# Designed miniproteins, single chains, continued (3): the designs that were tried, part 10

Each design is a single chain, and the fold is of that chain. pLDDT is the mean over its residues in the fold that is shown.

## One batch from the design tools (miniprotein)

Design m8317
Fold by ESMFold2-Fast:
Structure m8317 (fold): chain A 64 residues (1-64)
Amino acid sequence: MESERERRIRELEERLREALENDDHVAIGLVYREMHELGVPEFLERISGPVAAGREAARRLAEE
């Protein structure tokens, strides 16, 4: 059975994907904050790498 904590993490994953599709920076920040509060550092580290790289690339293009 999936724990309530795991279910919430899955909901946050779906929310993060939707926020990324909409380029909703506020929603992305809220998802990261909630994941941190749940104490899921491995999950944050796994996602933050590619997400941070994508954000950094977009930021550099916009700043150019």
Scores: mean pLDDT 64

Design m8318
Fold by ESMFold2-Fast:
Structure m8318 (fold): chain A 70 residues (1-70)
Amino acid sequence: KTLVVPRSELERLARELGLSVGAVSRIGKLVVAQPNPSDALLAALARRLGLSVERVRRAAEAVKELIDRA
């Protein structure tokens, strides 16, 4: 199933987390595909985005909360 999060919500979340909209969008796509991603998968995404695993985990939780409200 394809879930579309409005760009304005991604922009707001990016500002709150101190991330780029592109980073939040990639993390959001991962959470939509795998709601409980493994630590290994989070670490791989963190390396690709140039972020720490903790930052990616926090962003994934925030995106999951946003999706769960939709």
Scores: mean pLDDT 75

Design m8319
Fold by ESMFold2-Fast:
Structure m8319 (fold): chain A 65 residues (1-65)
Amino acid sequence: MEGGLKGFEIGMRVGPVSGGMAGSSAHSASLGDYERAEKGVEGGGKVMGKEGEEAAREGMKAGAE
């Protein structure tokens, strides 16, 4: 729980930027890699919280598209 709370705060602040970078990197490699990165963000949402996950996912989509 302590780690999860810290992860949530960091994810909230860095999530959109981190997601965008991950999306861009994965997209330049292949679309399959992009899908795998998107799954990672979804899995991380349980730790970062719903807002952190959504922000990271939107950032990744914007970075890849």
Scores: mean pLDDT 52

Design m8320
Fold by ESMFold2-Fast:
Structure m8320 (fold): chain A 55 residues (1-55)
Amino acid sequence: MTAYELYGLALGYWRRGEYEKAREAFAEANKLKPPSSKPPTEEELKQIERGMEVE
């Protein structure tokens, strides 16, 4: 999977309340960072992680 695809999965899991899977998908997306395309912003990833930790 590409980083973008994993980012989408992480958001999907987070919306469904699957926070553990969402965190794993974010970690994988952060690793895969497509070489010729910019990944999702780190600020967006941090915001979503904060949301998961609070809720």
Scores: mean pLDDT 65

Design m8321
Fold by ESMFold2-Fast:
Structure m8321 (fold): chain A 88 residues (1-88)
Amino acid sequence: MKEELEAIKELLEEAKKALEAGDERKATLLLTAAAIELVAMLQEYPGDKVLEEVLKLVLEAMRALDAGDVEKAIAYLEEAIKLLEEAI
């Protein structure tokens, strides 16, 4: 599980970097990959509060991007990355 959490953290860090560079398309692809992995992990570890919260934050970041709110998307990603750092 720790290796999988680290992989998700790397996806979210790259997504944040893409948003800071103005590459919303790359960020959306990376966030989609992270969401798919988080859903798969939640099937293996149902009720894991860290996985549930990180998935919620990733989905909220994607919603913010759909609304054109890049700053809000980055804020959600920073919170998700921090939760993953505390869990690893």
Scores: mean pLDDT 85

Design m8322
Fold by ESMFold2-Fast:
Structure m8322 (fold): chain A 119 residues (1-119)
Amino acid sequence: SPLEAMKAGDLSDEVIEAFLREFARALVNKDLETALKYLEVLTEILQSGMSDERRLELAGKVLGMLSKSELASEIGKTPIGKRFGGLVAMLIGILGIEPYMKASEEGKKIYEEVKEELE
């Protein structure tokens, strides 16, 4: 699975794209437990192995998806949600808001595509 591949350190574009789509599926299905498992893995990879630019792109896509999700408020109250939000704020402080906004819009599109597929 994309989750297991990411946990094993596979950060290829194909694995990341598949992982983001599965995260979006958990959000659309309102599966809080699965969404939190994915967010935990995402938070770990944001702390290693990537350029800051790639980290912000990945994190921005995730926050874009969360902004469309009814789970956003509940996730934001969890320890992992707060830790993830702090890391994103740090990356925005380093790289600026423009690359974040672009990634966020791309994440919203992925969420809507997955939602439409689940009709």
Scores: mean pLDDT 85

Design m8323
Fold by ESMFold2-Fast:
Structure m8323 (fold): chain A 78 residues (1-78)
Amino acid sequence: ATAISSISEVEKAPSIIRNATLTLDEDLVKYVTAGNAFVLDEGSKLTVTPEAAQILKEKGVKVYTLAGGSVTGLPADI
C-alpha cells in the first residue's frame, strides 16, 4: 500500500473506505474490479490474506492509505 496525503494523488477514481475494519479473502477478492484503486481513510483497517493479495496483484489493483488508515498482508508493490 502507498501512503498519500490527499485523495487527489490517486490517478483513478478510488473506492474510499472510511471507519471500517474488514478482511479481504479469496472469496471476496473475486468481486473486486480489475484496475480498481482503494483508499483506506479515517482509521479504516484492512487485512488481506495471501491468496487475496495475489489476486489483487494480478488484477492490477492499488491500495492507498490516508490519515489513520492501515493495511496488513499486501505485497510491497500494491
Scores: mean pLDDT 75

Design m8324
Fold by ESMFold2-Fast:
Structure m8324 (fold): chain A 94 residues (1-94)
Amino acid sequence: MKEIEEYTERLRKTLLEMVERSKTADELERDIIVSLFRMQSQVMTFLPKSPESEAASAHFRAAADALEAGDYETARKHAEEGVEHLKKHLLEES
């Protein structure tokens, strides 16, 4: 579905922009960005259970952990992987 592709592309861009902003963010802004990735991981657990939704949740959690560690390259990769798994889940459920 085109709407799923448009949604997931918007989400991908937003999450990658948040990773970039975290590099120059103050402590509070960085904590907010990390908490948003953790919330995204938790939101995945409210979807119907699938290998793809579980993988998306795990990748968003790993992105949050990487951001806390200051590993922006790893955070970026996990954010992109999480969105790809979410896209697959949504396409298979539709």
Scores: mean pLDDT 84

Design m8325
Fold by ESMFold2-Fast:
Structure m8325 (fold): chain A 92 residues (1-92)
Amino acid sequence: MISGIEVEVIARLIDGEYEYLARVRFEYDGEEREFELEIEPDGESEGEFEIDGRRYRLRLRFDGDAQEAEIRIRDLESGEEYRFRAPIRLES
């Protein structure tokens, strides 16, 4: 079971332009997992990851009005989809 999802947005000012990286943390069966995704200019990110031989697809959508991320995690083996909302934390 996936739980405890947190999303941290890392904003870096490089040559007068902000670059954004999403760091996603969650618990899977009591173990903490972390990975990083590039944030596309449209505010969406997509990536695939593997836990214990199971493959998952993660999609992030940033809601700037709510300062939240909408998170979808799909199990590519079963087709089961998990949906979460997590507050966006900025690293300053």
Scores: mean pLDDT 70

Design m8326
Fold by ESMFold2-Fast:
Structure m8326 (fold): chain A 68 residues (1-68)
Amino acid sequence: GNALAWNNLGAVYENLGQYAEAAEAYLKAAATGDENAQLEAVNFIIKLEDLGQVDLAEQVRQQIAALK
C-alpha cells in the first residue's frame, strides 16, 4: 500500500478536526508495515491524548497492537 498517501490523508483530516477519519487513515498507513507510518500512528495517539480524545486514542492503540 501507499503509506505516504494514507499519512497525508490522515494529516488533512486531523487539520479539519476529523479525528475519527484521521485515525482510519493513519491506521491504513501503519497496516502497510511501514515503520515511519507506525511511528506517525503512535504520534497521533499522543496528540489525541493531549486533545482529551482518550477513547479514540485507546482504539487506535488497540488497532496498532493488532497489526503485530
Scores: mean pLDDT 84

Design m8327
Fold by ESMFold2-Fast:
Structure m8327 (fold): chain A 64 residues (1-64)
Amino acid sequence: MVKLSPEQREEVLRLARDLLARRDELQARYDAGELTPEEYERELARLGLEFQRGLDEILERALS
């Protein structure tokens, strides 16, 4: 486990909460018929990549 400062831990938790909220928004749009299955998958993939990049940036700063 990487030991993070309380500030860095809060930043990670904020990223996680934002990810979940945006994922729920995408699910709602898909359920409403606003997105095709292909569009929904693409949007989820983008969201996952954005989250991973945000985590990598926090961890890079923590390790540097």
Scores: mean pLDDT 80

Design m8328
Fold by ESMFold2-Fast:
Structure m8328 (fold): chain A 98 residues (1-98)
Amino acid sequence: SEEKEEIEKLIKALDLRIEELEKALEEAEGKKEEIEEQIKLEKLYKELAIAYKNKDEEKMREIIREIVPSLSDEEIEEILSLPSVLDMIAALNGKLAR
């Protein structure tokens, strides 16, 4: 399906971003913690995209809680009700910015 192809493209894009960040971390001469935190977040987004592709709602809930541990169960269900995994990632980025 077209949805699966778009999710697979997202997973590949996340893999490339992770590889670029890992190279940046190897060459970094300080402030490595910020790059390490970004790598962790991109890896969690990749896990979320894979869980979404597999329609594994329980795994998606676990990953969302790991990304933003302060979210209520109601807020997690609101994120899960969004029409695409890209919308979920955008919502999570919004929660992390506050």
Scores: mean pLDDT 87

Design m8329
Fold by ESMFold2-Fast:
Structure m8329 (fold): chain A 96 residues (1-96)
Amino acid sequence: MEEEQALLQKFKDTSQQALAGLEAAIQQAIADNDVDALKDLLQGIDVFKQQLQQQYNYLMSTITDPALQAQLQALYDEILARLEALRKQIEEALKK
């Protein structure tokens, strides 16, 4: 149980840290009107989504506690929604 909680916490911390870095990079690129950086970040979101899906699938196969599996699914869905919001911010910035 402690091991499964630690795995979920590590996934949460790692994903949130990566997401925070991505958000900061997008804000900076928008402020700088850096079209090339925005295009690279848009591709970075797709890579992040693929990596997130692989990690999610691994953890869902490893975690046996149904409550922790439910927390993992909720966290995964939250991160995906946030990545989609960031993608829209980049697309809107690229139209200007």
Scores: mean pLDDT 86

Design m8330
Fold by ESMFold2-Fast:
Structure m8330 (fold): chain A 84 residues (1-84)
Amino acid sequence: TKEAELKITKLMFRLMAELVEGELLVRTKAPDEEIERVLENIQRIIDELREMAEAHPEYKSLLERFIRKAEEEIERIRRRVEEL
């Protein structure tokens, strides 16, 4: 539905904003607590995208691609923090 497309679009914009914030925090060597808050925000958005995928199977393949990329970025950020 158009309402589902709008909600998904808003979630994707929120996800991109949080991913950019996470990258900036890592690059500026922000406190681990601030980085963890961004990772928690990303995880909540992923959870909402998973709910949308289950409720709207027509978007499942697209949403699963976004979820996979977001999870890969979370793991990349966590590894960079642990290496420092």
Scores: mean pLDDT 83

Design m8331
Fold by ESMFold2-Fast:
Structure m8331 (fold): chain A 88 residues (1-88)
Amino acid sequence: DNYRLGPLMQELMKSLGIEETVLSREEISEALRQAAERLLKERGLPPLSELSDAEKGEVLGLVMGILDENGELNAEGGREAARSLIPV
């Protein structure tokens, strides 16, 4: 299945060198995994595979700009998250 990307997700994908606005589930999953692993490595934290499901969600939220630097839900990011992946 392919998904159309919302603005925050498009910005994230462009930061990874991906300019396409419609991506497969597998392409999105792999890009988010790469962005999360990059963030964890830069901060000296354990790899994604060693985190709990809740911690993985927090890291992915930070990567997508959904959470602020304190781990609190960004209200604008939360609205964009609901539109980040639209099935096509």
Scores: mean pLDDT 64

Design m8332
Fold by ESMFold2-Fast:
Structure m8332 (fold): chain A 87 residues (1-87)
Amino acid sequence: MSPEQLEAEIVTTLAIMAAYLGNVEAARKAVDELVRLLKESTDPEVQALIRDGLRRVAELLKERADQASGPLAEEFKKLADYVEKAL
């Protein structure tokens, strides 16, 4: 595994876990890093891995938004929209 592939796998796992746990700030930080890696990568396999991870993160954030209310629900929706725009 290349250093780029390893970094992408680690950050993707962290993003998915943060979204699953409903930690908006941790998820946002991990998503920002994934979007950076996606833009900097020229490896199609790394790009595919990151895009698959971002799709899963968006789905988890939408699920969290449905379970939340008020400002927290809006933060989950906003982050999900940001993730979908990066795809």
Scores: mean pLDDT 85

Design m8333
Fold by ESMFold2-Fast:
Structure m8333 (fold): chain A 89 residues (1-89)
Amino acid sequence: SEELIKKVEELLEKAREAIAAGRPAEAMELLEEARELALKIPDEEKRKEYLEKLAELAREVLRVAPKELVFRAIGLLLRIIGEILELEL
């Protein structure tokens, strides 16, 4: 769905802005929401593309995360990697 892709793109852009502004907790919430929507993308190639973009931003959050968010960021990154791996079977 073009609408789903648009919403994912908007959430990813907001997450990048939150990371740049030093708001990693907000970025985590946005990335978790974007992941739920990205998994609903019916096109497998586009789903993988947006999951890869999510993984990249999750790595950026992990780099700047305070200790309280580290496990949450690692958990999100591992879930996304697992979902990408399923698409490559």
Scores: mean pLDDT 86

Design m8334
Fold by ESMFold2-Fast:
Structure m8334 (fold): chain A 72 residues (1-72)
Amino acid sequence: SALLEEAKKLFDERRYDEAVELFEKLPSEEDKRELLGYIRNLRNREAMRRLSESEKLSEELREWARHYYETL
C-alpha cells in the first residue's frame, strides 16, 4: 500500500515520531507485520524500541518489536 511504502521511507530517514504515527495508522495487521519485518532487516534497534513502547499497537506487535530490539 502507499501508506506502507511511506512508512518504510520514514524509518529509512530516521523520522521516528512520524514513522511510528504512520505505523499506528496502518489499516491492516498484515501491513504492520510486513513493516516490522522491513525494520528488522534494516537492523534498526531504535525503531524497534520506539514501536515496543507504542500503546496504540497491539500487545503482540509490541512483543515482536521488543524481541527484535533485544536480539538485533
Scores: mean pLDDT 85

Design m8335
Fold by ESMFold2-Fast:
Structure m8335 (fold): chain A 82 residues (1-82)
Amino acid sequence: MAAEELRKKYEEQVESLGETVAEVLLRADPSLPEEEARRIGREFGRGFWIGVLLSEKGLRNTVLDDEEAEELIEEVLEEAEE
């Protein structure tokens, strides 16, 4: 089903962006623990995509908790399937 494919691609995009951010952070501050940099990168990737999804929903500037954010991601990805 296309929704499963979109969720997988979303996860891959978040991981890819997170890895890039972590790499930049580690170059900027080599004393930063790798695990911490990866955590920050992952949070950034997730936040970026939540921002895109909120923009598409017309819910710009909405602050969501982690549970609400995950629910929004699932809803938008399901709707994006048509």
Scores: mean pLDDT 67

Design m8336
Fold by ESMFold2-Fast:
Structure m8336 (fold): chain A 64 residues (1-64)
Amino acid sequence: DKEKIEEVQERARQAAKYAGFTDEEIDLAVEEAVKAYKEHPNASLDAIVTAGLLPAARLRVKRD
């Protein structure tokens, strides 16, 4: 469980960095990817990471 969550966090972080996200946007992408993993633990890492990146991209400016 923890190992898988760490893998999801690292993959989401790498993808967000590649997309040019800020540190705050990266944190949001990682958080959303972890939520996606908890909802669909058998989903592929690519699907989970994509699920995290999409809401983060829409909230890129400020989430507050």
Scores: mean pLDDT 76

Design m8337
Fold by ESMFold2-Fast:
Structure m8337 (fold): chain A 79 residues (1-79)
Amino acid sequence: AADRLVAEARARVEALLERSLGGDGERARQEMIRFATDPAGLTGLSVLAAEKLKEDPEAGKLLQEMRAEAARRLAERLS
């Protein structure tokens, strides 16, 4: 189901966020952006970013920045 695919994408993005913030640094951030450079991954990242903005504004802002970059790359890829 579509809901399950979105939940799986959200969980994967959350794991990559933990690696990015927890010391796997720029590499994990780039992997998250790459994963989110597709419709399902971008949806998962968007959902997590909205959730984190309510709980942790710093993490939410970081996720929004990564989401913007992923959306830009997806648009370029589809051009």
Scores: mean pLDDT 73

Design m8338
Fold by ESMFold2-Fast:
Structure m8338 (fold): chain A 67 residues (1-67)
Amino acid sequence: SAGETLLRIALHEFERAESVSGEQLISLGEALEQLGDPEAGARLKALGERGASKEEAIAALRELLAR
């Protein structure tokens, strides 16, 4: 799916980044909701709103891709 493709791209980018901002996580979550994945979207928005670490963001992306 388009949502799964976006999750894979995000995981690849985050693994290479020094850090991940809350704004990036919120934007990714909004995009995932628009692509029909409201569960992934809500989870990433919540992580972004609380300023989750890069490691937490990567763990969440791995879990979402394992569904």
Scores: mean pLDDT 82

Design m8339
Fold by ESMFold2-Fast:
Structure m8339 (fold): chain A 70 residues (1-70)
Amino acid sequence: GAAAYEALVAEIKAVAESRGLHPSDAAVRRALALAAPSPEAAVALYEEQKATGRGEAFLTAVAELAAMLS
């Protein structure tokens, strides 16, 4: 649902800030839209990445992409 997508956006911003990056909310949402066709698909992709031990790598990659789009 919308709450899970907003939580994902917040997690990506937190990872970006921990790395000295400061992407805008719009840039994070655009980066997720490039990774998945919908907010629901983005959440599902993140859950799949967490299940396979790739959750942190996924958040980091999206954070770096969002910074490039900022």
Scores: mean pLDDT 87

Design m8340
Fold by ESMFold2-Fast:
Structure m8340 (fold): chain A 147 residues (1-147)
Amino acid sequence: SMEELLEQLKKEIEDKNYVRKAADALIEAGYNVALAFRKLAEVDPRFEPVVQGVLRAMYEAAEAKDDRDKLAEVAEKFSEILTQGAKVARDAGYEEIAKLLEEGSKEAREMAQALKTDPKQAYEHAERLKKIAGELRKKAEEYYKSV
């Protein structure tokens, strides 16, 4: 019926809007992570692959905008990049940076899983990732000034 079609369309529009918001939040998180790792890469070149990975993930997220399956793939890749960054940070003795990267990795992975079932929940994980990325950038800048 027309009523069933309108209800389905409303749900599809709402879901697409949350996917777009989640993509935008992931891009902003990626921007802060890239700036944090750019500073760290100046003192430790082991962080350079993480910078390149994050920049690529931001580009892929921008292209994915309202495609939930593509954005889920990007969020999973972003989680893997942050997990790699956490290992490098811990090996270098930067435990606070490593912990923030591990927290960010978890939020990115939970975002990827949530995109399959509840785009609103995916957006909430993306906003938490964005907050963690801001804290990571601040900690990396503090570290760089102390070296």
Scores: mean pLDDT 88

Design m8341
Fold by ESMFold2-Fast:
Structure m8341 (fold): chain A 109 residues (1-109)
Amino acid sequence: SSKGEEYVEPAEPRETVITVKLTVRHEDADKALEIAQRAAEELGNAEVKLTRHPSGLAEIELTVTIPASATPEERRAAYLKLVGLVGRMTEEVPGLVSLEIKVEHRPAP
């Protein structure tokens, strides 16, 4: 192969699902939800779920689906928006307890 050390996109197109899971203090849940919802609107193919726990914590889950048909530019734009989301959460949500990002590649439907 002429590019043995360069990362090459898989020959079969894959759907990419990115899940951002946030644990916040209950008092900051509405602020964190607002930031996540704005990010979801800007991303288009995104869903936001809020779960409030009796412990005084809340979980916010943002799921973004990047279709197998997405261009490299569209993928890059989605990644940059997610980086911006992480920055806003760390700067604007003083009650942020944890943030987890999971990336999964799934076979194209």
Scores: mean pLDDT 79

Design m8342
Fold by ESMFold2-Fast:
Structure m8342 (fold): chain A 93 residues (1-93)
Amino acid sequence: DELLEEADRAIEEGSRVDNEAERVRKTGTVEQLREAKRRAERVAERMREVGRKLLTQAPGTPEVAVKFSAVGVSAAGLTASAMLLERKVEELS
């Protein structure tokens, strides 16, 4: 229960951070782009840690498998966003 709630909170945080990254990518300064990239990378790493906990500490139920997949997709999306932010920094530098 607690671990599934942790996964839901991580996914929600990831969504908020990804939305902010997209906004900053369109109108942000180089400093804001670098900060958004670091934030996306940190949240993606925390999500991977949550995924590890789901694999090692949670029962092998279909519900856990669905949450693991959702966390993995969200983490991959944030990693992609960080790459796009880095590319934008390079274009502006």
Scores: mean pLDDT 85

Design m8343
Fold by ESMFold2-Fast:
Structure m8343 (fold): chain A 74 residues (1-74)
Amino acid sequence: MLKLSPEEAKKLLEGLKKEKEEVLNDKSAKEIEKKIAIERADYIEKKIKETGEIDLEEEKKFNEKLAEEYEKAL
């Protein structure tokens, strides 16, 4: 499986944390958008903390599940 290097995983986490902060500070953002931003950032941070690496296939499945929840909330 394709795995991100520790440096690439850290860059991904920084990007997701910035996205999370922007969504949480947006007063017009929907509750589901805030939930998705939080869950994406927390998932990557947890994986880095526990394993030091990101499995792109597992991340894809997680993101697909979040996308389903987003579509149901729209």
Scores: mean pLDDT 77

Design m8344
Fold by ESMFold2-Fast:
Structure m8344 (fold): chain A 63 residues (1-63)
Amino acid sequence: MRAEAEARIAEYAELAKDPDLRPVGLGGQLAWQAKLRSPEEAVEAHRRAATLARAAGEAMAAA
């Protein structure tokens, strides 16, 4: 979990670098940080952030 959380936070930090994906990147970082303290909040926030990131990635890569 820790290693995965660190990798995910880093991945979302890269997304936050792009203005178009910044809200998703920040949300993902927050969700994984919160997961280490408050699993309930983290799960809901993470799912939403991951869905947005995936949709954005698929739209850009597959368009």
Scores: mean pLDDT 67

Design m8345
Fold by ESMFold2-Fast:
Structure m8345 (fold): chain A 88 residues (1-88)
Amino acid sequence: AEEALRLRRTVEAATAALARAEGLQPGNPEDRERLLAWEEEARSLDSVEAVLEWARRRAAELGVPEEEFDRLFEEELAKEEALVESLR
């Protein structure tokens, strides 16, 4: 259960980081399709490590530096953790 939750949060944080790097808007149908495709690809992976490797490779293909992606990923992951803590 805990591993599944960690994997889910990693997928959500990684896809959110990629969306921020590309400036995608959830209200735009084309941007939403790109986000859904990335979420589907990430959810097909069975480990946190595999999701992170996928996300960094995708970021590199999009011209996003690894350092920028890692920063955005950490920010999105921290937002998820802060939200959970605020609901205690």
Scores: mean pLDDT 78

Design m8346
Fold by ESMFold2-Fast:
Structure m8346 (fold): chain A 70 residues (1-70)
Amino acid sequence: SELEKLREEIREIILEEAGLTLERMLLRLKRELGEISEEEYEERIAELDERIRELQERRDELLEKLRELQ
């Protein structure tokens, strides 16, 4: 069904967001341990924040679509 497909897609996005959030935390730890430069840290964080934002926008779109179909 269309509802099951939307739920699965939303679930996949939530899991991807969780993974990126963990990656963000690990980058912060690497910075604190001196394993990564401040410049590289800032670049990587900006890339992750952009990806997280895109996923959040997609999730919100799918949730709205799910509400309309219920």
Scores: mean pLDDT 86

Design m8347
Fold by ESMFold2-Fast:
Structure m8347 (fold): chain A 78 residues (1-78)
Amino acid sequence: SAEVEALLAGLAEAARAEDLAAARRIIQQLSTLPVDPALLASRLLHALSEVRSPALREQLLGTVRELMPAVAALLAPF
């Protein structure tokens, strides 16, 4: 959805700004949306692959596991 794409774009922007608090707020918003976990996992995997900072990407994956465990389980093979 356009809302999910906008949130994922905002996540990439927050990562470039090294704003972990903003990135976590965006992941929290994604966790409240009635989106198919498989679709969200696919989009999130793509967005996270574009995140420049490996350290920030690792922290964001941890946040996904905490707030969206079903989505995190689908990301585990990658």
Scores: mean pLDDT 77

Design m8348
Fold by ESMFold2-Fast:
Structure m8348 (fold): chain A 106 residues (1-106)
Amino acid sequence: FGHLLDEYMSDKDLAKRINELSKKAQELIDRAKELYEKGTREALEEAIRLAEEAIRLYEEGLKLIDDALKSGKISDVAARILRRAFESGIRQAEEIKRDAQEALKK
């Protein structure tokens, strides 16, 4: 992922920020999955919190990608690829959140 940003973005600080958001969001998703597998009430509640934080970070990243495209700092092709990756991350986090919420009802 960082390699893709380094190749297609001239603004290295912006590329670094987008990469940091993606990395942090993915770490939160991975931790939320671990907590969901643990299955305790406390772990499920924490999994929901981490999934919501991951969604927020991906949404911030999507805004940065849109701003970069409008300012000519990223190509249209690279912006599409990055948007798809971030939208996929949001879907994964939303799925974990729903699964954890359903588990809490049982």
Scores: mean pLDDT 84

Design m8349
Fold by ESMFold2-Fast:
Structure m8349 (fold): chain A 93 residues (1-93)
Amino acid sequence: SVTFTEEELRERLEQLRKEALEQLGLDPNTATEEQIAALLQKKYKLPPEYARELAKILLGELSLKEEEEVLARMAAEIAGSESAKKKLAEMEK
């Protein structure tokens, strides 16, 4: 059992957020919510609402509880889409 302090968890999440922004081709120190949301909408075809919420997560603007709630909603929607794609693939065999 590894127990992370809130501070250690925040530092790790901040590092992961910076890496995610760099993978999107953005500077983590200068990227704005609007730029991140616009890029997510264009590149990944995300709905504007989810793009804005994800941009806030990537900038660390949400509380840990709010971040978990948004990610859980997005994960449920993505899982639904993958389940549909898997069923379609099984029908084509």
Scores: mean pLDDT 67

Design m8350
Fold by ESMFold2-Fast:
Structure m8350 (fold): chain A 115 residues (1-115)
Amino acid sequence: SEDVKKLVERVQSGEHRFPTLKEATALITSVLRQDDEIDEEYSDAPLAVQLVIKAVYKETGIKLTVEQAEQLLFLAALNAGVPYAKAVKLVKSGTKTDLQSLLERIIANGGIVVD
């Protein structure tokens, strides 16, 4: 997705802007489509972060670091109005159910559902 590519390019350039609701919707939708199979290279990373890395790589061919993926997910959650403490918990211990709830919150805040 072009929206995911633009978002990833900004993260890699060190631009710490919130993703747009459209970009966040595209990203989290892609994240939810990934399987739960653990990548041995990222086995020490939280599940939600591993799913972000997998999604970004499939969509863009860009391999994010764990830190970049954590930051991207954290900013998407904050922009969706998730409280800071809950956004931290999502990044560190979030499940696919938590990510689905995040997607629903992004859509409720004016995000676009890509069908």
Scores: mean pLDDT 76

